# Designed miniproteins, single chains, continued (3), part 16

Each design is a single chain, and the fold is of that chain. pLDDT is the mean over its residues in the fold that is shown.

## One batch from the design tools (miniprotein)

Design m8510
Fold by ESMFold2-Fast:
Structure m8510 (fold): chain A 69 residues (1-69)
Amino acid sequence: SNLAIAYNNLGNVLQSQGRYDEALKAYERALALDPNDADALNGVGAVLQSQGRLDEALKAYERALQIRQ
C-alpha cells in the first residue's frame, strides 16, 4: 500500500538522521499494514544493528529472508 511505502520511507530518513526510536516506530507502522514487508524488516534490522541490539537485528533480518522464500 502507498501508506506502508510512506512509513518505510519515513523510517529510512529517520534512521539516516540517527533518530533510531522514531525510525523503528515508522517501520513498525509499515509492518502493521503489511506483516510480510521484507523492506520494513530489513529497516528494523538495520536500526537495531545501529543501536547495538545485535541479536534482535539478526532475528529481523532472518525473518525478512524467510518471507522472501
Scores: mean pLDDT 87

Design m8511
Fold by ESMFold2-Fast:
Structure m8511 (fold): chain A 59 residues (1-59)
Amino acid sequence: GKLYRAVEDFPARNPATLAFRKGDILELLREVNEDFLLARSLTTGETGYVGKSFVEEIE
């Protein structure tokens, strides 16, 4: 799928959101809306919602 790179850290805030660190690679599972996507961390294997402002596409 499409790959994104985290541009800043995001700590776990609730069970629905994905926690990540700056530089982590996230795989797009689904684009949810204008502000959010559903992704999988290639670092942890966990899935969750990600704010699009915290990541950039690398393909």
Scores: mean pLDDT 82

Design m8512
Fold by ESMFold2-Fast:
Structure m8512 (fold): chain A 63 residues (1-63)
Amino acid sequence: MAGIVAVAVKDYTAKTPDELSLKKGEKVLILGEVDDEHVLAKSLTTGKVGLVPKSVLGAAGPA
């Protein structure tokens, strides 16, 4: 499988329609970097895709 898996280190509530809400401990598949502070990610729990701040993600390893 392509991509990198990361885990949410804290709960995050989307602040814009383009952002993804996450719960602490939720795993996401990183689809790509958008800028230095944000990634495009897919929730492995809900299947939703959106922008996530890098500051709320920790390393979980390759997908």
Scores: mean pLDDT 76

Design m8513
Fold by ESMFold2-Fast:
Structure m8513 (fold): chain A 60 residues (1-60)
Amino acid sequence: GPAVYVATKDYTGQTPEDLSFKKGEQLILLERVDPERWRVQSTKTGETGLVPASYVEEVS
């Protein structure tokens, strides 16, 4: 299935390309842009954006 991650803390986007989220939100990994920044899709809103990889943990 898709790689699903959960937000470990709130994040407020710093750029127009960023996705903002709240702790506990589930995010689908779309692309690892670099080791520190990932493109994800919110399962709550369907919106996509860049997030800090350190703010999310894999749901296993």
Scores: mean pLDDT 85

Design m8514
Fold by ESMFold2-Fast:
Structure m8514 (fold): chain A 79 residues (1-79)
Amino acid sequence: GPKKLSDEEIEALFKKFDKDGDGVITLDELVEYLSELLGLPKNETLERMAQRLIDEADKDGDGKIDYAEFKELLEKLMG
């Protein structure tokens, strides 16, 4: 069932995705994580899935997910 994450757990996940430490999650970083999580190769299907998640969360239109957008995305996926 859907599990509420604490702000600290969300921040830890964000830092895990944000491997270069720029304070945002890029398409490439999300593809890397989904590839590791699902055990799938990096391909057009996985890239499309990652792009849809960015489009869903990206409120400022910069093509990246900041911490606030990432938190909202996780709340949406869990709710």
Scores: mean pLDDT 71

Design m8515
Fold by ESMFold2-Fast:
Structure m8515 (fold): chain A 57 residues (1-57)
Amino acid sequence: SEEKLKKADFNNDGSIDIDDLAEMQRLINFDQPDEADINKDGTVDITDLIELQKLID
């Protein structure tokens, strides 16, 4: 979905790559779970990391 693609672009550079994975890790470490919740299920866990990995080519 387009919403997931936009959410996965954490650094807002127009690309989804390893830099977005690094930013997601940063958001989780600084206790900003809502920002890292890609699948919007109310939790930030391994399933959100898997969704991000699916979007990185």
Scores: mean pLDDT 69

Design m8516
Fold by ESMFold2-Fast:
Structure m8516 (fold): chain A 154 residues (1-154)
Amino acid sequence: DMEKLLEADVKAIEKALEDHKNKVSLDEVIEEFKKEFEEILEKLKKIAEEMNLSPEEREKFERTLESEKKDVELLIENVRNLDMETADLIIESAKRTLELAGLDPKPFEEYYKGLSEEEQIHLAQLLALHLRVAQLKLALEKWEKALEILKEKK
């Protein structure tokens, strides 16, 4: 559902802006991100247990979770070492998301351009983390809906 994806991304952008304006540290956002990610992983594991997967399906599921953990570790490392070129790309992506959602991106763009380079990097770091959490939560919702359908057919 494209509308659900856009709504989730817009809310993530709004949260990143709020945290940035409230001067929430990158480390605080990373710790909250890790906590939410661990909660999502635990819910996914419970869903897999309730799905009564075959040994082969269980092995594939475990490999997928291990891949997701590595992707999250790499994201955190990349976010900590974010350069201005990557920050600008993240901001352009966020602007495009706002436009696709039918929102005016100009206030967001003008706010970003008014920031120092350090503040621009900080906003982009928070955006990357909040957008990833939104994507992971949507993936969890998809798996929860799949389990509901399976329970109705039992």
Scores: mean pLDDT 87

Design m8517
Fold by ESMFold2-Fast:
Structure m8517 (fold): chain A 58 residues (1-58)
Amino acid sequence: ATTYNNLGNVYQSLGKYDEAVKSYGEALKIYQELGDAAGVEKTAKNLAAVLKAKEEAE
């Protein structure tokens, strides 16, 4: 979970939004399975931010 969230952060910093979305999505799924509400919230916010950046990049 943490590794995928960190990987998503790296891809987002590189402008690789599709890879960032995939990595955050994998982290979110794992946090949900573990019942880690804090991890879910943090990853969901990161995912929302990268989706917005992707839309703005067009």
Scores: mean pLDDT 77

Design m8518
Fold by ESMFold2-Fast:
Structure m8518 (fold): chain A 80 residues (1-80)
Amino acid sequence: MVDRMHQESLAWSLRNWSGKPAEVLIEKIDELIAKGADVNYLASDGRPLIELVRENTGLSEEEREKVIKYLESKGAVLRE
């Protein structure tokens, strides 16, 4: 079952992550998945989680690509 609190925490972290390396965000993603977050869940505005990473201005382009690659390795896809 998808845990809404951990899902909202994941979406917020992907959108607003700044001031820490992408590796720390990846550890946070892994923790939230272990607690029931779904990498293919839509954010509250209906957007896929990958889009939240792409719109994150607190991460560099290289850091965003690293996070996106990690999410894809966990089965994340753009919603059709």
Scores: mean pLDDT 73

Design m8519
Fold by ESMFold2-Fast:
Structure m8519 (fold): chain A 80 residues (1-80)
Amino acid sequence: MTEEEKKEIRRKFSLELAKIGVEIQKLKDAGMSKEEIAEFRKKKLDELYARYQKEVTDPELLEEFKATIEAAKFLIDREL
């Protein structure tokens, strides 16, 4: 992968994370419980990583994304 390709992939990944955040805010506004929101958010994070694992061949970039997903899940668990 070129550095420009990696930059574009990181940009798209960040946008997908932001999109999940918007979906979560809508669920909060709809009155969904903390537990249901946490489960939904973790599911969306796992689905995002699984998709990128199929599309991205760079192992360092995938490890970076995995670390980001795991950190996000850790913060979700701390808010429960």
Scores: mean pLDDT 84

Design m8520
Fold by ESMFold2-Fast:
Structure m8520 (fold): chain A 55 residues (1-55)
Amino acid sequence: SSLSRDLLIRAEVVRLAKEGYSLEEIAQRLGISVETVENYLKAAEKARKKKKELE
């Protein structure tokens, strides 16, 4: 499904960034825009920070 695919792409963006890939490399590998990669990473980072503040 389209929703399942979006969730997998978001997870891959975070994984590749943790492995040290650049925004451009992640965008090229996943077939998405650099802007989309940046937005996905910002969303994941904000979610992580909120969870850490509540621990």
Scores: mean pLDDT 77

Design m8521
Fold by ESMFold2-Fast:
Structure m8521 (fold): chain A 120 residues (1-120)
Amino acid sequence: DSPIDESQLPDVNAKDEWGRTPLHYAAQIGDLELVRLLLEKGADVNAKDKWGRTPLHLAAERPSDTPETLEVVRLLLEAGADVNAKDKEGRTPLHLAERAGNQGVVALLLEHGADRNASA
């Protein structure tokens, strides 16, 4: 199922019933082209959903260490994503990437200043 509705595209920062923006869903599914488009249109890279999760959290928790996942994470970080953002459980993107076994994402987050001691 596609969680992104065309009606959300005119407002790149519109939030749904879960507090998620289009950028959250693009990052969650690893849609590299949509992530680029949304960032170019001024999407809030640090928007938090109802669970305190940013698009970077959703990209980092993907069960796949693919080139597309790495590029999505890199684009979010280059756009000013808070690498140490905590969700409502105190989890950072680094925590989610380590749990998912995404070694490339873990390395990329550490290169961008992720703190292993930033856990709740």
Scores: mean pLDDT 80

Design m8522
Fold by ESMFold2-Fast:
Structure m8522 (fold): chain A 119 residues (1-119)
Amino acid sequence: SREEKIANMQDENGNTWLHRALRSGNLEAAKRALETLEEDVKAGLGDVNAKDNNGNTPLHIAAKEMSEEVAVYAVERLVELGADVNAKDNNGKTPLDLAKEAGREKTVELLLKLGADPN
């Protein structure tokens, strides 16, 4: 459909469907958005590293997710799809920095295991 063809389309704040789905805190919404992104990335159409107007990639949003379960799931899938674990937002913060600030211990451990720079 039309919505399927705009999976990587950004709103006026730079948010893709994935940015919004991850911010919802809903695991099923995050899974659907990640499945759509995976198909688009494999077809050469999607951008796993798309930045919103604050410089946040989907991986930055996943690191801030309210539920540790959603954060762990999204981080693993995004990195498998080629997400830059060391991408910086407009404040110079990495997904690891945001996970630490949010107290996401399992997400911090996973990001470090996936190659995040601890500095």
Scores: mean pLDDT 78

Design m8523
Fold by ESMFold2-Fast:
Structure m8523 (fold): chain A 98 residues (1-98)
Amino acid sequence: MALSESPLSRELAEAAFRGDVDRVRELIAAGADVNAADEKGITPLLLAKAAGHVLVIEELRAAGAKEVYSPDLLSLDPSSFRSLEELLSQVKEPAKEV
């Protein structure tokens, strides 16, 4: 089956939004694509910036994360990013099912 979205990329987005630096580092070391966009084109770096997790932002940038220079993203409600964390925790499928 074609890899549409890696579980690593989803975990990285969740960890970035939560500010879990240790998990971010572990996922990067496991080969997670720090530039992989989520379902809505949102990168882990954007989630970390939205949540204000400076240490996660630094880890992602050190791993090669590209900054998104998109003014349109600044127009999004910060509260909308909270629903992404909730969606990620609900769409928790075992990797073994593939």
Scores: mean pLDDT 66

Design m8524
Fold by ESMFold2-Fast:
Formats: sequence, C-alpha cells, structure tokens
Structure m8524 (fold): chain A 79 residues (1-79)
Amino acid sequence: SAEDLARLEKGFKLFDKDGDGVITAEELKEFLTSLGIDLSDEEVEAIIKEADKDGDGVIDFEEFVEYEGRKFGILSELK
C-alpha cells in the first residue's frame, strides 16, 4: 500500500545517514547500535548479503523494500 511504501521510505532514510540513496554495512551497523543491537561486522555483512540482490555490497531502496516485504509477510506470496 501507499502507507507501507511511505513507512519503508522513512525507514530507509533512517538507515541512509549520508543521503546517497544506498545503505552500506557501516550505516546499518551504526543504526542497529543506536537501537542497542550490537552486531559483529560478519553479522552485518550477512544481512547486507541477504538483502543485496545485485551483489554490489550495498542495499538500494528497491532491495530494502523487497527485504522488508519478505520479513513482514510477503513470504506468503513467494511460494
């Protein structure tokens, strides 16, 4: 829905600290640490690898939407 897309865009902007339109492993780690979630570099890289569909080592907005969609119930449509 448009509301879900607006939520995802707002979430993406919280991760994308430098406004370059992608989420790096460093930005993801910084965001999670700000929430009290302390992950190793290897765990952060695993999340990036899971979300990163084109293999460029960063997460763009489309990959972020797909990853969050899978996490929040789109798995029922990926049969």
Scores: mean pLDDT 65

Design m8525
Fold by ESMFold2-Fast:
Formats: C-alpha cells, structure tokens, sequence
Structure m8525 (fold): chain A 57 residues (1-57)
C-alpha cells in the first residue's frame, strides 16, 4: 500500500494528480489542512482508479 501525502484543501487533488498517482502505484492520497471534500467528479474518478482519498485536519 503506497500513500501520497499532500498539503491542501478542496481543489488540491485534481484528475491530473490522480492519473500521476495511479502511474506511480499510489492507492491512497492523504490531504492535510482540511476536512472539506473535492468535487464529486474528482471523488468519482479516484474511485474509478482505485485510489482512496483521505482528508485530515
């Protein structure tokens, strides 16, 4: 299980970042600094790619 940790809020995780993460074998992305969620489009794309989005404060 390979996790990418980034700092940011809503909009920090993009479809481009998800595609890059998938290429690198990343299956989890931890976004720190917010408990807010990205758009449903980004969330659905992450699920399609098998990437779990985790939001932390």
Amino acid sequence: MKTLKIYGGPGTVTKKILEEAKKQGIDKILSTGTTSYDSNEVLNYAKELGIELIYGI
Scores: mean pLDDT 69

Design m8526
Fold by ESMFold2-Fast:
Structure m8526 (fold): chain A 84 residues (1-84)
Amino acid sequence: ELAREGKLEEIKEKNIDPNKVDEDGRTLLHIAAENGHLELVKYLIEKGADVNALDKGGNTAYDIAKANGHEEIVELLKKYGAKE
């Protein structure tokens, strides 16, 4: 999983749609936020990722980052319009 491993360069090369969802309704932004990949989160937001996209559990990337203690990602998502 590229987003889980934080492989930003490989993600850029593949022209991955930042709003594409997996089986759980998770975008790359959800996965990057879960795993603390700050630079990948920044890239995805700049690429047009929906910061308020909900997974099948009703969680945003903000909810996931907060639950996992990734404070820099929490603050970044808030700056780009993440709702509490």
Scores: mean pLDDT 77

Design m8527
Fold by ESMFold2-Fast:
Structure m8527 (fold): chain A 62 residues (1-62)
Amino acid sequence: SLKVARVIEDYEAKKEYELTLKKGDIVEILGDYEGDYVLARSLKTNEIGLVPKSILEVIGEK
């Protein structure tokens, strides 16, 4: 099942493949990545990129 998560704090991309996200944005988690990151898709922009796990709260599954 794909996990859906809420962004719990604003995040500015620091590297080429990271997403910039705002608190309250919803993302779909596509898979785990190295370290404390996941690969996610923003449901607001449809952009795919890396997101720190620490800024996400899982709110459901599909």
Scores: mean pLDDT 83

Design m8528
Fold by ESMFold2-Fast:
Parts: C-alpha cells; sequence; structure tokens
Structure m8528 (fold): chain A 54 residues (1-54)
C-alpha cells in the first residue's frame, strides 16, 4: 500500500541522512499527489509507522 511504500522510503532516507524530519520530507516528495482522502490517510500512517519503529 502507499503507507507501506512511504514507510520504506522514509526509513531508507533516514538511514542515509540521519534526520527523521528530512527523511519524511524526501519520501513525501517522491510520492505523487493523493486525491483520495483514504489514500492520504494511508500515507500519513506510513509516516507514523516510521516514527514508531525508530
Amino acid sequence: STADEVYRLAKEAYEETGDLAEAVRIALERVPEVDDPFEASHLAAGALRLVAEL
């Protein structure tokens, strides 16, 4: 899902940069616009999962 993909990309970016906020920003920039509110919720869940895991 979009949330899982954002989580993976953000985690990889965090491993590269060492900055959680920067990693989340980079991951979100690589995801196209989300028109569906449900998919937007999944994207937010992905970012929250990164915070919970790290």
Scores: mean pLDDT 63

Design m8529
Fold by ESMFold2-Fast:
Formats: C-alpha cells, structure tokens, sequence
Structure m8529 (fold): chain A 62 residues (1-62)
C-alpha cells in the first residue's frame, strides 16, 4: 500500500519518495504493525531532514 511504501521510504531516508507518496494520498500518520509512524522511524534513525519533512506535511507529535 502507499502507507507501507511511506514507512519504507522513512526507513531509507528517501525524502523525494516520501514527498511523492504523500502527494499520491499516503497517510502521513500511518502506523506499522507495531504502531510506529514514519515520524517515529525517522526520529529513531536520527534523520532530522526526514523528521522536519514529515512535520511539514502534518505528522503528529505525541
């Protein structure tokens, strides 16, 4: 799904792919099977560029 591809793009730090998937209708707040969002993955990986990109697209901070 678009949401699964968004989570993979976040794991890979692929900013261009994240943008494309969100523009195609991926849910920026989509969760994996463990309840992890793309934002959670980016924070865990220390990828500040992806964190800020996801926040720009409306990713929720808890």
Amino acid sequence: SLNDELLEAAKNGDASRIKELIEKGADVNAQDEDGRTALDIAKENGNKEIVELLKKYGAKEE
Scores: mean pLDDT 83

Design m8530
Fold by ESMFold2-Fast:
Structure m8530 (fold): chain A 58 residues (1-58)
Amino acid sequence: MEIYQAIKDFEALLPTELSIKKGEILEVLEETDGNFWKAKSLETGKEGWVPKSFVEKI
């Protein structure tokens, strides 16, 4: 399981995106060559696209 932590707050603007808060623990489900990765919040169970530059591996 690829575990990451949000280093910044992100507010989703699209229904396919996931809002995250700094310190939130995420599982990365899909890494892409683009600016967004698909992640799941381990706190809420919600899934969506997040900016890869807003998360770091722990």
Scores: mean pLDDT 84

Design m8531
Fold by ESMFold2-Fast:
Structure m8531 (fold): chain A 68 residues (1-68)
Amino acid sequence: MSKEEREELGRRLRELRDARGLSQRQLADYAGVSVGTVSAIERGEIEPSEETLARLATALGVDVSELL
């Protein structure tokens, strides 16, 4: 994943989370990941695993394709 793709993914994740009124902690709890992982993804600092992407998409009620 390129830097631009990570930054776009992070922006989409934040937009979907904000639209649902969720904090980073609440999304992390629902997805079963750490708050640090959510924060790092939203900042475009890390490339999430396919498992982490699937967990986040499920927690938000969207298909993985809507994050990519």
Scores: mean pLDDT 86

Design m8532
Fold by ESMFold2-Fast:
Structure m8532 (fold): chain A 64 residues (1-64)
Amino acid sequence: MSEEEKAVARLTAHVIDAIGAELEGNYEEAIKHYEEALSIARQLGDEETAQFLEERIKELKEKM
């Protein structure tokens, strides 16, 4: 598996964990996982995914 494939797997895992935290109402934990995913998306140069994650983090912070 390439380093890029490993990074995508880690990004996906953090997004799944973030969604789980949101469903439980744990917005602080969800934000932490989305921030980790955002860091990986930026390292990959995936600007579309990074923008989506930045918007999601902002929305969750508004709910706190």
Scores: mean pLDDT 85

Design m8533
Fold by ESMFold2-Fast:
Order: structure tokens, then sequence, then C-alpha cells
Structure m8533 (fold): chain A 60 residues (1-60)
């Protein structure tokens, strides 16, 4: 089953490894890490990057 989440706040970063998004943007969780981060894909832009799980609400 696809694991989807919604951003609960705006995050902007200039790093190529960290995902930037706006509040309400939807992301697909590709991999969760034990430190509270995840590798995710933005459904809006198609870009992949690291996200903080605290910045997301899991919806699926």
Amino acid sequence: MRKLAVAVKDVFNDSPVVLSFKKGDRVEILREYSDGTALARSLKTGKTGLVGMDDLEIVE
C-alpha cells in the first residue's frame, strides 16, 4: 500500500538532498529512518529528498 503524507508547515531548503515543500503539499513516503527522517517524493514536483517526519501527517 502506498504511504502518503501531507505537509503541516512550509519547509524551504537550498540543499539538493532535502525536500522543500509548502503546507498542504502531498508526498509519498519511500523509506522511513529510525532518526525521525524519511526519503519522500513530492507529488506536486516529482522531486525526491529527505524530510522530517514531524513536518508531515501520515494519511495513507
Scores: mean pLDDT 78

Design m8534
Fold by ESMFold2-Fast:
Structure m8534 (fold): chain A 89 residues (1-89)
Amino acid sequence: SELNRRLLSAAGAGDVEKVRELIAQGADVNAQDPETGETALHVAAKNGNEEVVRLLLEAGADPSAVDKNGKTAKDIAKENGNEKILELL
C-alpha cells in the first residue's frame, strides 16, 4: 500500500514524526518491500536511525523478520558497525 511504502521511506530518512503519523494512519509496521524483503526496521537499522528503530519496536516491529538475503535488522546493523542500534535489537 502507499502508507506502507511511505513508512519504509520515512524510516530510512529518520523522520520520526512521519513514522509516528503513518503508524497512526494504519501503516503495517511489519510490511516488507516487495523487491528487497526489507521492513521499516531493516531500513532504519541500515541508516543508523536509532529513534526510529526504538519507535518501530515499541509499535510492534518484529526484530526476527528477514530480508530476501536472510538478514535481520540486527545483522545489517552489525555489518555497518552501528553498536547503538545493536543494543536496541
Scores: mean pLDDT 87

Design m8535
Fold by ESMFold2-Fast:
Structure m8535 (fold): chain A 79 residues (1-79)
Amino acid sequence: MLTEAERATYERAFAALDKDGDGTLTWKEFGHALRGAGFSEEEVEALFAEADKDGDGTIDWEEFLALMERMKAEGRVAL
C-alpha cells in the first residue's frame, strides 16, 4: 500500500510523463523514465508488459499505480 505522499509523487511523475495528456503512458514515455533510473531495456519491456494488462501498448494510471505498489513490495524503486 502506498502512502499519500508516495501516491502524490507518482501522480506528479505520471502527469509529467503523459506528454499527450490522454491519461495513459506509451512504451516510449515509460521506457524513457525507467532507463533514466538505470533499468535495462529488457527490464523495462518486462515491467511494461506486466503493467499493460490490456495489451494495447499503453499503461493507464491504475496500471501504473499497481506497478509502483509491486515495486515497493519487492524493495525496488522505479522512479
Scores: mean pLDDT 69

Design m8536
Fold by ESMFold2-Fast:
Structure m8536 (fold): chain A 115 residues (1-115)
Amino acid sequence: GSDLGKKLLEAAIAGQLDEVRVLLANGADVNATVPDDPFSAFSGSTPLHLAASAGHLEIVEVLLKYGADVNAQVADSPVSALSGSTPLHDAAHAGHLEIVEVLLKYGADVNAQLK
């Protein structure tokens, strides 16, 4: 992955809204994934998964406006805490109701199944 993609993932989970905006404006891949690292709990997650799980509503909205895949599904992995989940699953599990509503507005599939 590119350095911009890695920084976008880090900024998304950390709640760094201004950094997310700068990175996306500089061409960071909005659908970047955490590399397959057998010791990473977030392996295969996108910035949208990380922002949704962490409760960063404004970052979720910015990512969706830049074309983030609202139905992105983390590949099944024995080391990923988000394995098989969509951003909707992550927001719902964490209790972030306003993020659930935003994801549904952008076309999140409520019937998506965990792998």
Scores: mean pLDDT 77

Design m8537
Fold by ESMFold2-Fast:
Structure m8537 (fold): chain A 70 residues (1-70)
Amino acid sequence: DKLKKELLEAARKGDFEKVKELLEKYPELIDVVDEEGLTPFHLALRNGHDEIAKYIYEKAKELGIDILVS
């Protein structure tokens, strides 16, 4: 739960190092959602963090997770 909130906030604010750290240790967090149903990928895109969004998308692809289906 705390890790979920930390990842969502890092993606929203553009903390790329924190996003990488959390997804390397806890890849299962990649498809978590906030109160609006937004994944870390959607939060990164919404806030203009294109490199973070690309990283998350490639990571989800490697894990076989479709993060585009809401």
Scores: mean pLDDT 80

Design m8538
Fold by ESMFold2-Fast:
Structure m8538 (fold): chain A 111 residues (1-111)
Amino acid sequence: SPDDILSNPDLPQYLKDKIKEPLPPLSELDRQLLRAARDGDVERVRELLAQGADVNARDALGLTPLHLAARYGHDEVVEVLKENGADVNAKDIHGRTPEDLRKNPVLFYDE
């Protein structure tokens, strides 16, 4: 599957980038969850999860809500996502876990 190929550490990054297309679009609910986790909006995260948003939704970079909350230091959002079954071992397209982004927040996905 595309996920199996993207998880291969020996696969060149340019090929992983090509395999991201065409991925099915994220639901609007999952997109809102990813945004709320990035923004640290705890109440919105709880609301979206209650509406059936996928706690392990992945964007085009393979980032989950837990990656974004950890990256931006939103500890309360991190705890809520873990309580709702977030995969703490999920890897983005660069093989980074949420813990990796939390401890090394420089030069990752920022402008």
Scores: mean pLDDT 74

Design m8539
Fold by ESMFold2-Fast:
Structure m8539 (fold): chain A 160 residues (1-160)
Amino acid sequence: SMEEKLAIMHEIAQPLVEELFKRLNATRVTLYMRLPDGNLLVIADASEDPALRIPVGFIIPAHPSDPASRAAEELKDLVLEEAEKITSELYGIPANDNLAVVSAVVVLKDGSVLVLEVEFNLKENPDFNPEEALEEARRTMEELAERIDAALAELEARRA
């Protein structure tokens, strides 16, 4: 079921998302899965303020200007060094005039599309390197894909 899949993905992803958040000194790291309607299901989230974390199972509406939506649709990694206007307008959060976003994409063996989005407040991260951030996000996504693929294959084998 989708609920079992979400639970397995969350168990694997949350520790890796938390590790990447700490390693990059990021403002937020969120892992999404693209749903058939194009909307994004939250699998895992880490942020500086635990009270502002996006809940697991929350659905973010697809939007053509949203970095994670674009990455999922195009199946292509994205780097946006001036993402503040897009994010604040789409999600109704307070504008952050110095927001950068890195999105890494992977397609799992079952055809599921995962997007890992890393957000940086550039005022807190003046030494932000987009190439380094993307490389670390890609490395985390490759580990996530391998572990999730293995766990989902084991789940299907137990049902057979």
Scores: mean pLDDT 81

Design m8540
Fold by ESMFold2-Fast:
Structure m8540 (fold): chain A 108 residues (1-108)
Amino acid sequence: SALDRELLAAAEAGDAERVRELLAQGADVNAADEFGYTPLHLAAQAGHAEVVKILLENGADVNAKDIFGNTPLHLAALAGHEEIVEILLENGADENAKNLAGLTPKDY
């Protein structure tokens, strides 16, 4: 939906208030784009800790996989966002999840 596309964009931009508004309007917290990126993938890759927390509080799948098998934890680790890595692990992220290349978040 248009709301789901706006949620993906707001999460990537780190716009925490817009994320809250879109979720309140019924945007799907687990919406995926054509690459399988969810709002949580985009916020984690971009380093937006406040948005990551909001998404998790609203039922985001911490272990969602993109088309390459990457979880949000893989993307946070690759980007070097240590605070995001810690938040995701505290919320049940699988540190042993393998992407399609056989790599875990620890390999980054």
Scores: mean pLDDT 94

Design m8541
Fold by ESMFold2-Fast:
Structure m8541 (fold): chain A 72 residues (1-72)
Amino acid sequence: KFDILRVLAENPGASAREIAERLGVSQSTVSRHLRELEAEGLVEAIETERGRRYVLTAKGAELLKQREAEEK
């Protein structure tokens, strides 16, 4: 999941397909994780004429920072 947040931080407005290509995983896996992240308010889906695009929310960006800082 957090790999998707990182990709979106670097590539705002990416589609599920583009995220899948960058991570080397299936689009179905990315779509499932994006649905979960959207439900948690970490990612927002934007409907465009070219299809659904995704962006990180302020909450998602903050969680990504916290995760990178939290090391055991």
Scores: mean pLDDT 77

Design m8542
Fold by ESMFold2-Fast:
Structure m8542 (fold): chain A 102 residues (1-102)
Amino acid sequence: SLLEETIKFYEMGAEVGDPQAQLNLGLMYYYGEGKKDLKKAVEYFEKAAEQGNPRAQELLGEMYYRGEGVEKDVEKAIEWYQKAAELGSERGKKLLEEVLKD
């Protein structure tokens, strides 16, 4: 299927360390139309986030905040939101404001 071909394309890019491919593969596992795997989503978002991808940092922070595919950790969520905001992510800044309001 087109979905399986898309996953393979991102798997190839992720294997060679492309942070955008790692992000996209994480998104496929996070949302993936019946192929959802939150632990794999976390693994790929971690790889992209550690390479400085602000979108992956936002998503990884949200997964820590909600305890999705990882044990809930609000402090770690704040850390990732701060990193995304520092890179100029407006969403990272908003997510940081929301979590600090709690």
Scores: mean pLDDT 86

Design m8543
Fold by ESMFold2-Fast:
Structure m8543 (fold): chain A 61 residues (1-61)
Amino acid sequence: GPASEAEARAAGERAAALARERGLSDEQNKQLGEGTARMALLLGLSPEGAERLARAMADST
């Protein structure tokens, strides 16, 4: 089923953490995390889909 708001937020936080590991700024990390969470909710992604999106978003930076 689709990810909950909490699961989408967790995926966003994961994307932000991965971006931070890549040396992006705090503002870039925040924007990536918030964007990932919002996109996961809008697309109705599963928790696994949201986690995959988080990784893809971080890998694109």
Scores: mean pLDDT 82

Design m8544
Fold by ESMFold2-Fast:
Structure m8544 (fold): chain A 61 residues (1-61)
Amino acid sequence: TFKAVAVRDYTAVSPFELSLKKGEVVEVLKEVDDDWWLAQLLSDPSRVGYIGRGLIEEIPN
């Protein structure tokens, strides 16, 4: 797993997706395919869902 930051705002269009604001940090739990990743929102760990990979940038450790 790794941390990533949202590069723009995104409003989820399905219950399986995470809504993000630019600058929010997520923990990427699994790369599901080339376009979609399963992530947990760090500001609210009860929120887990799919995000588009173009919405986030990996944070160096």
Scores: mean pLDDT 80

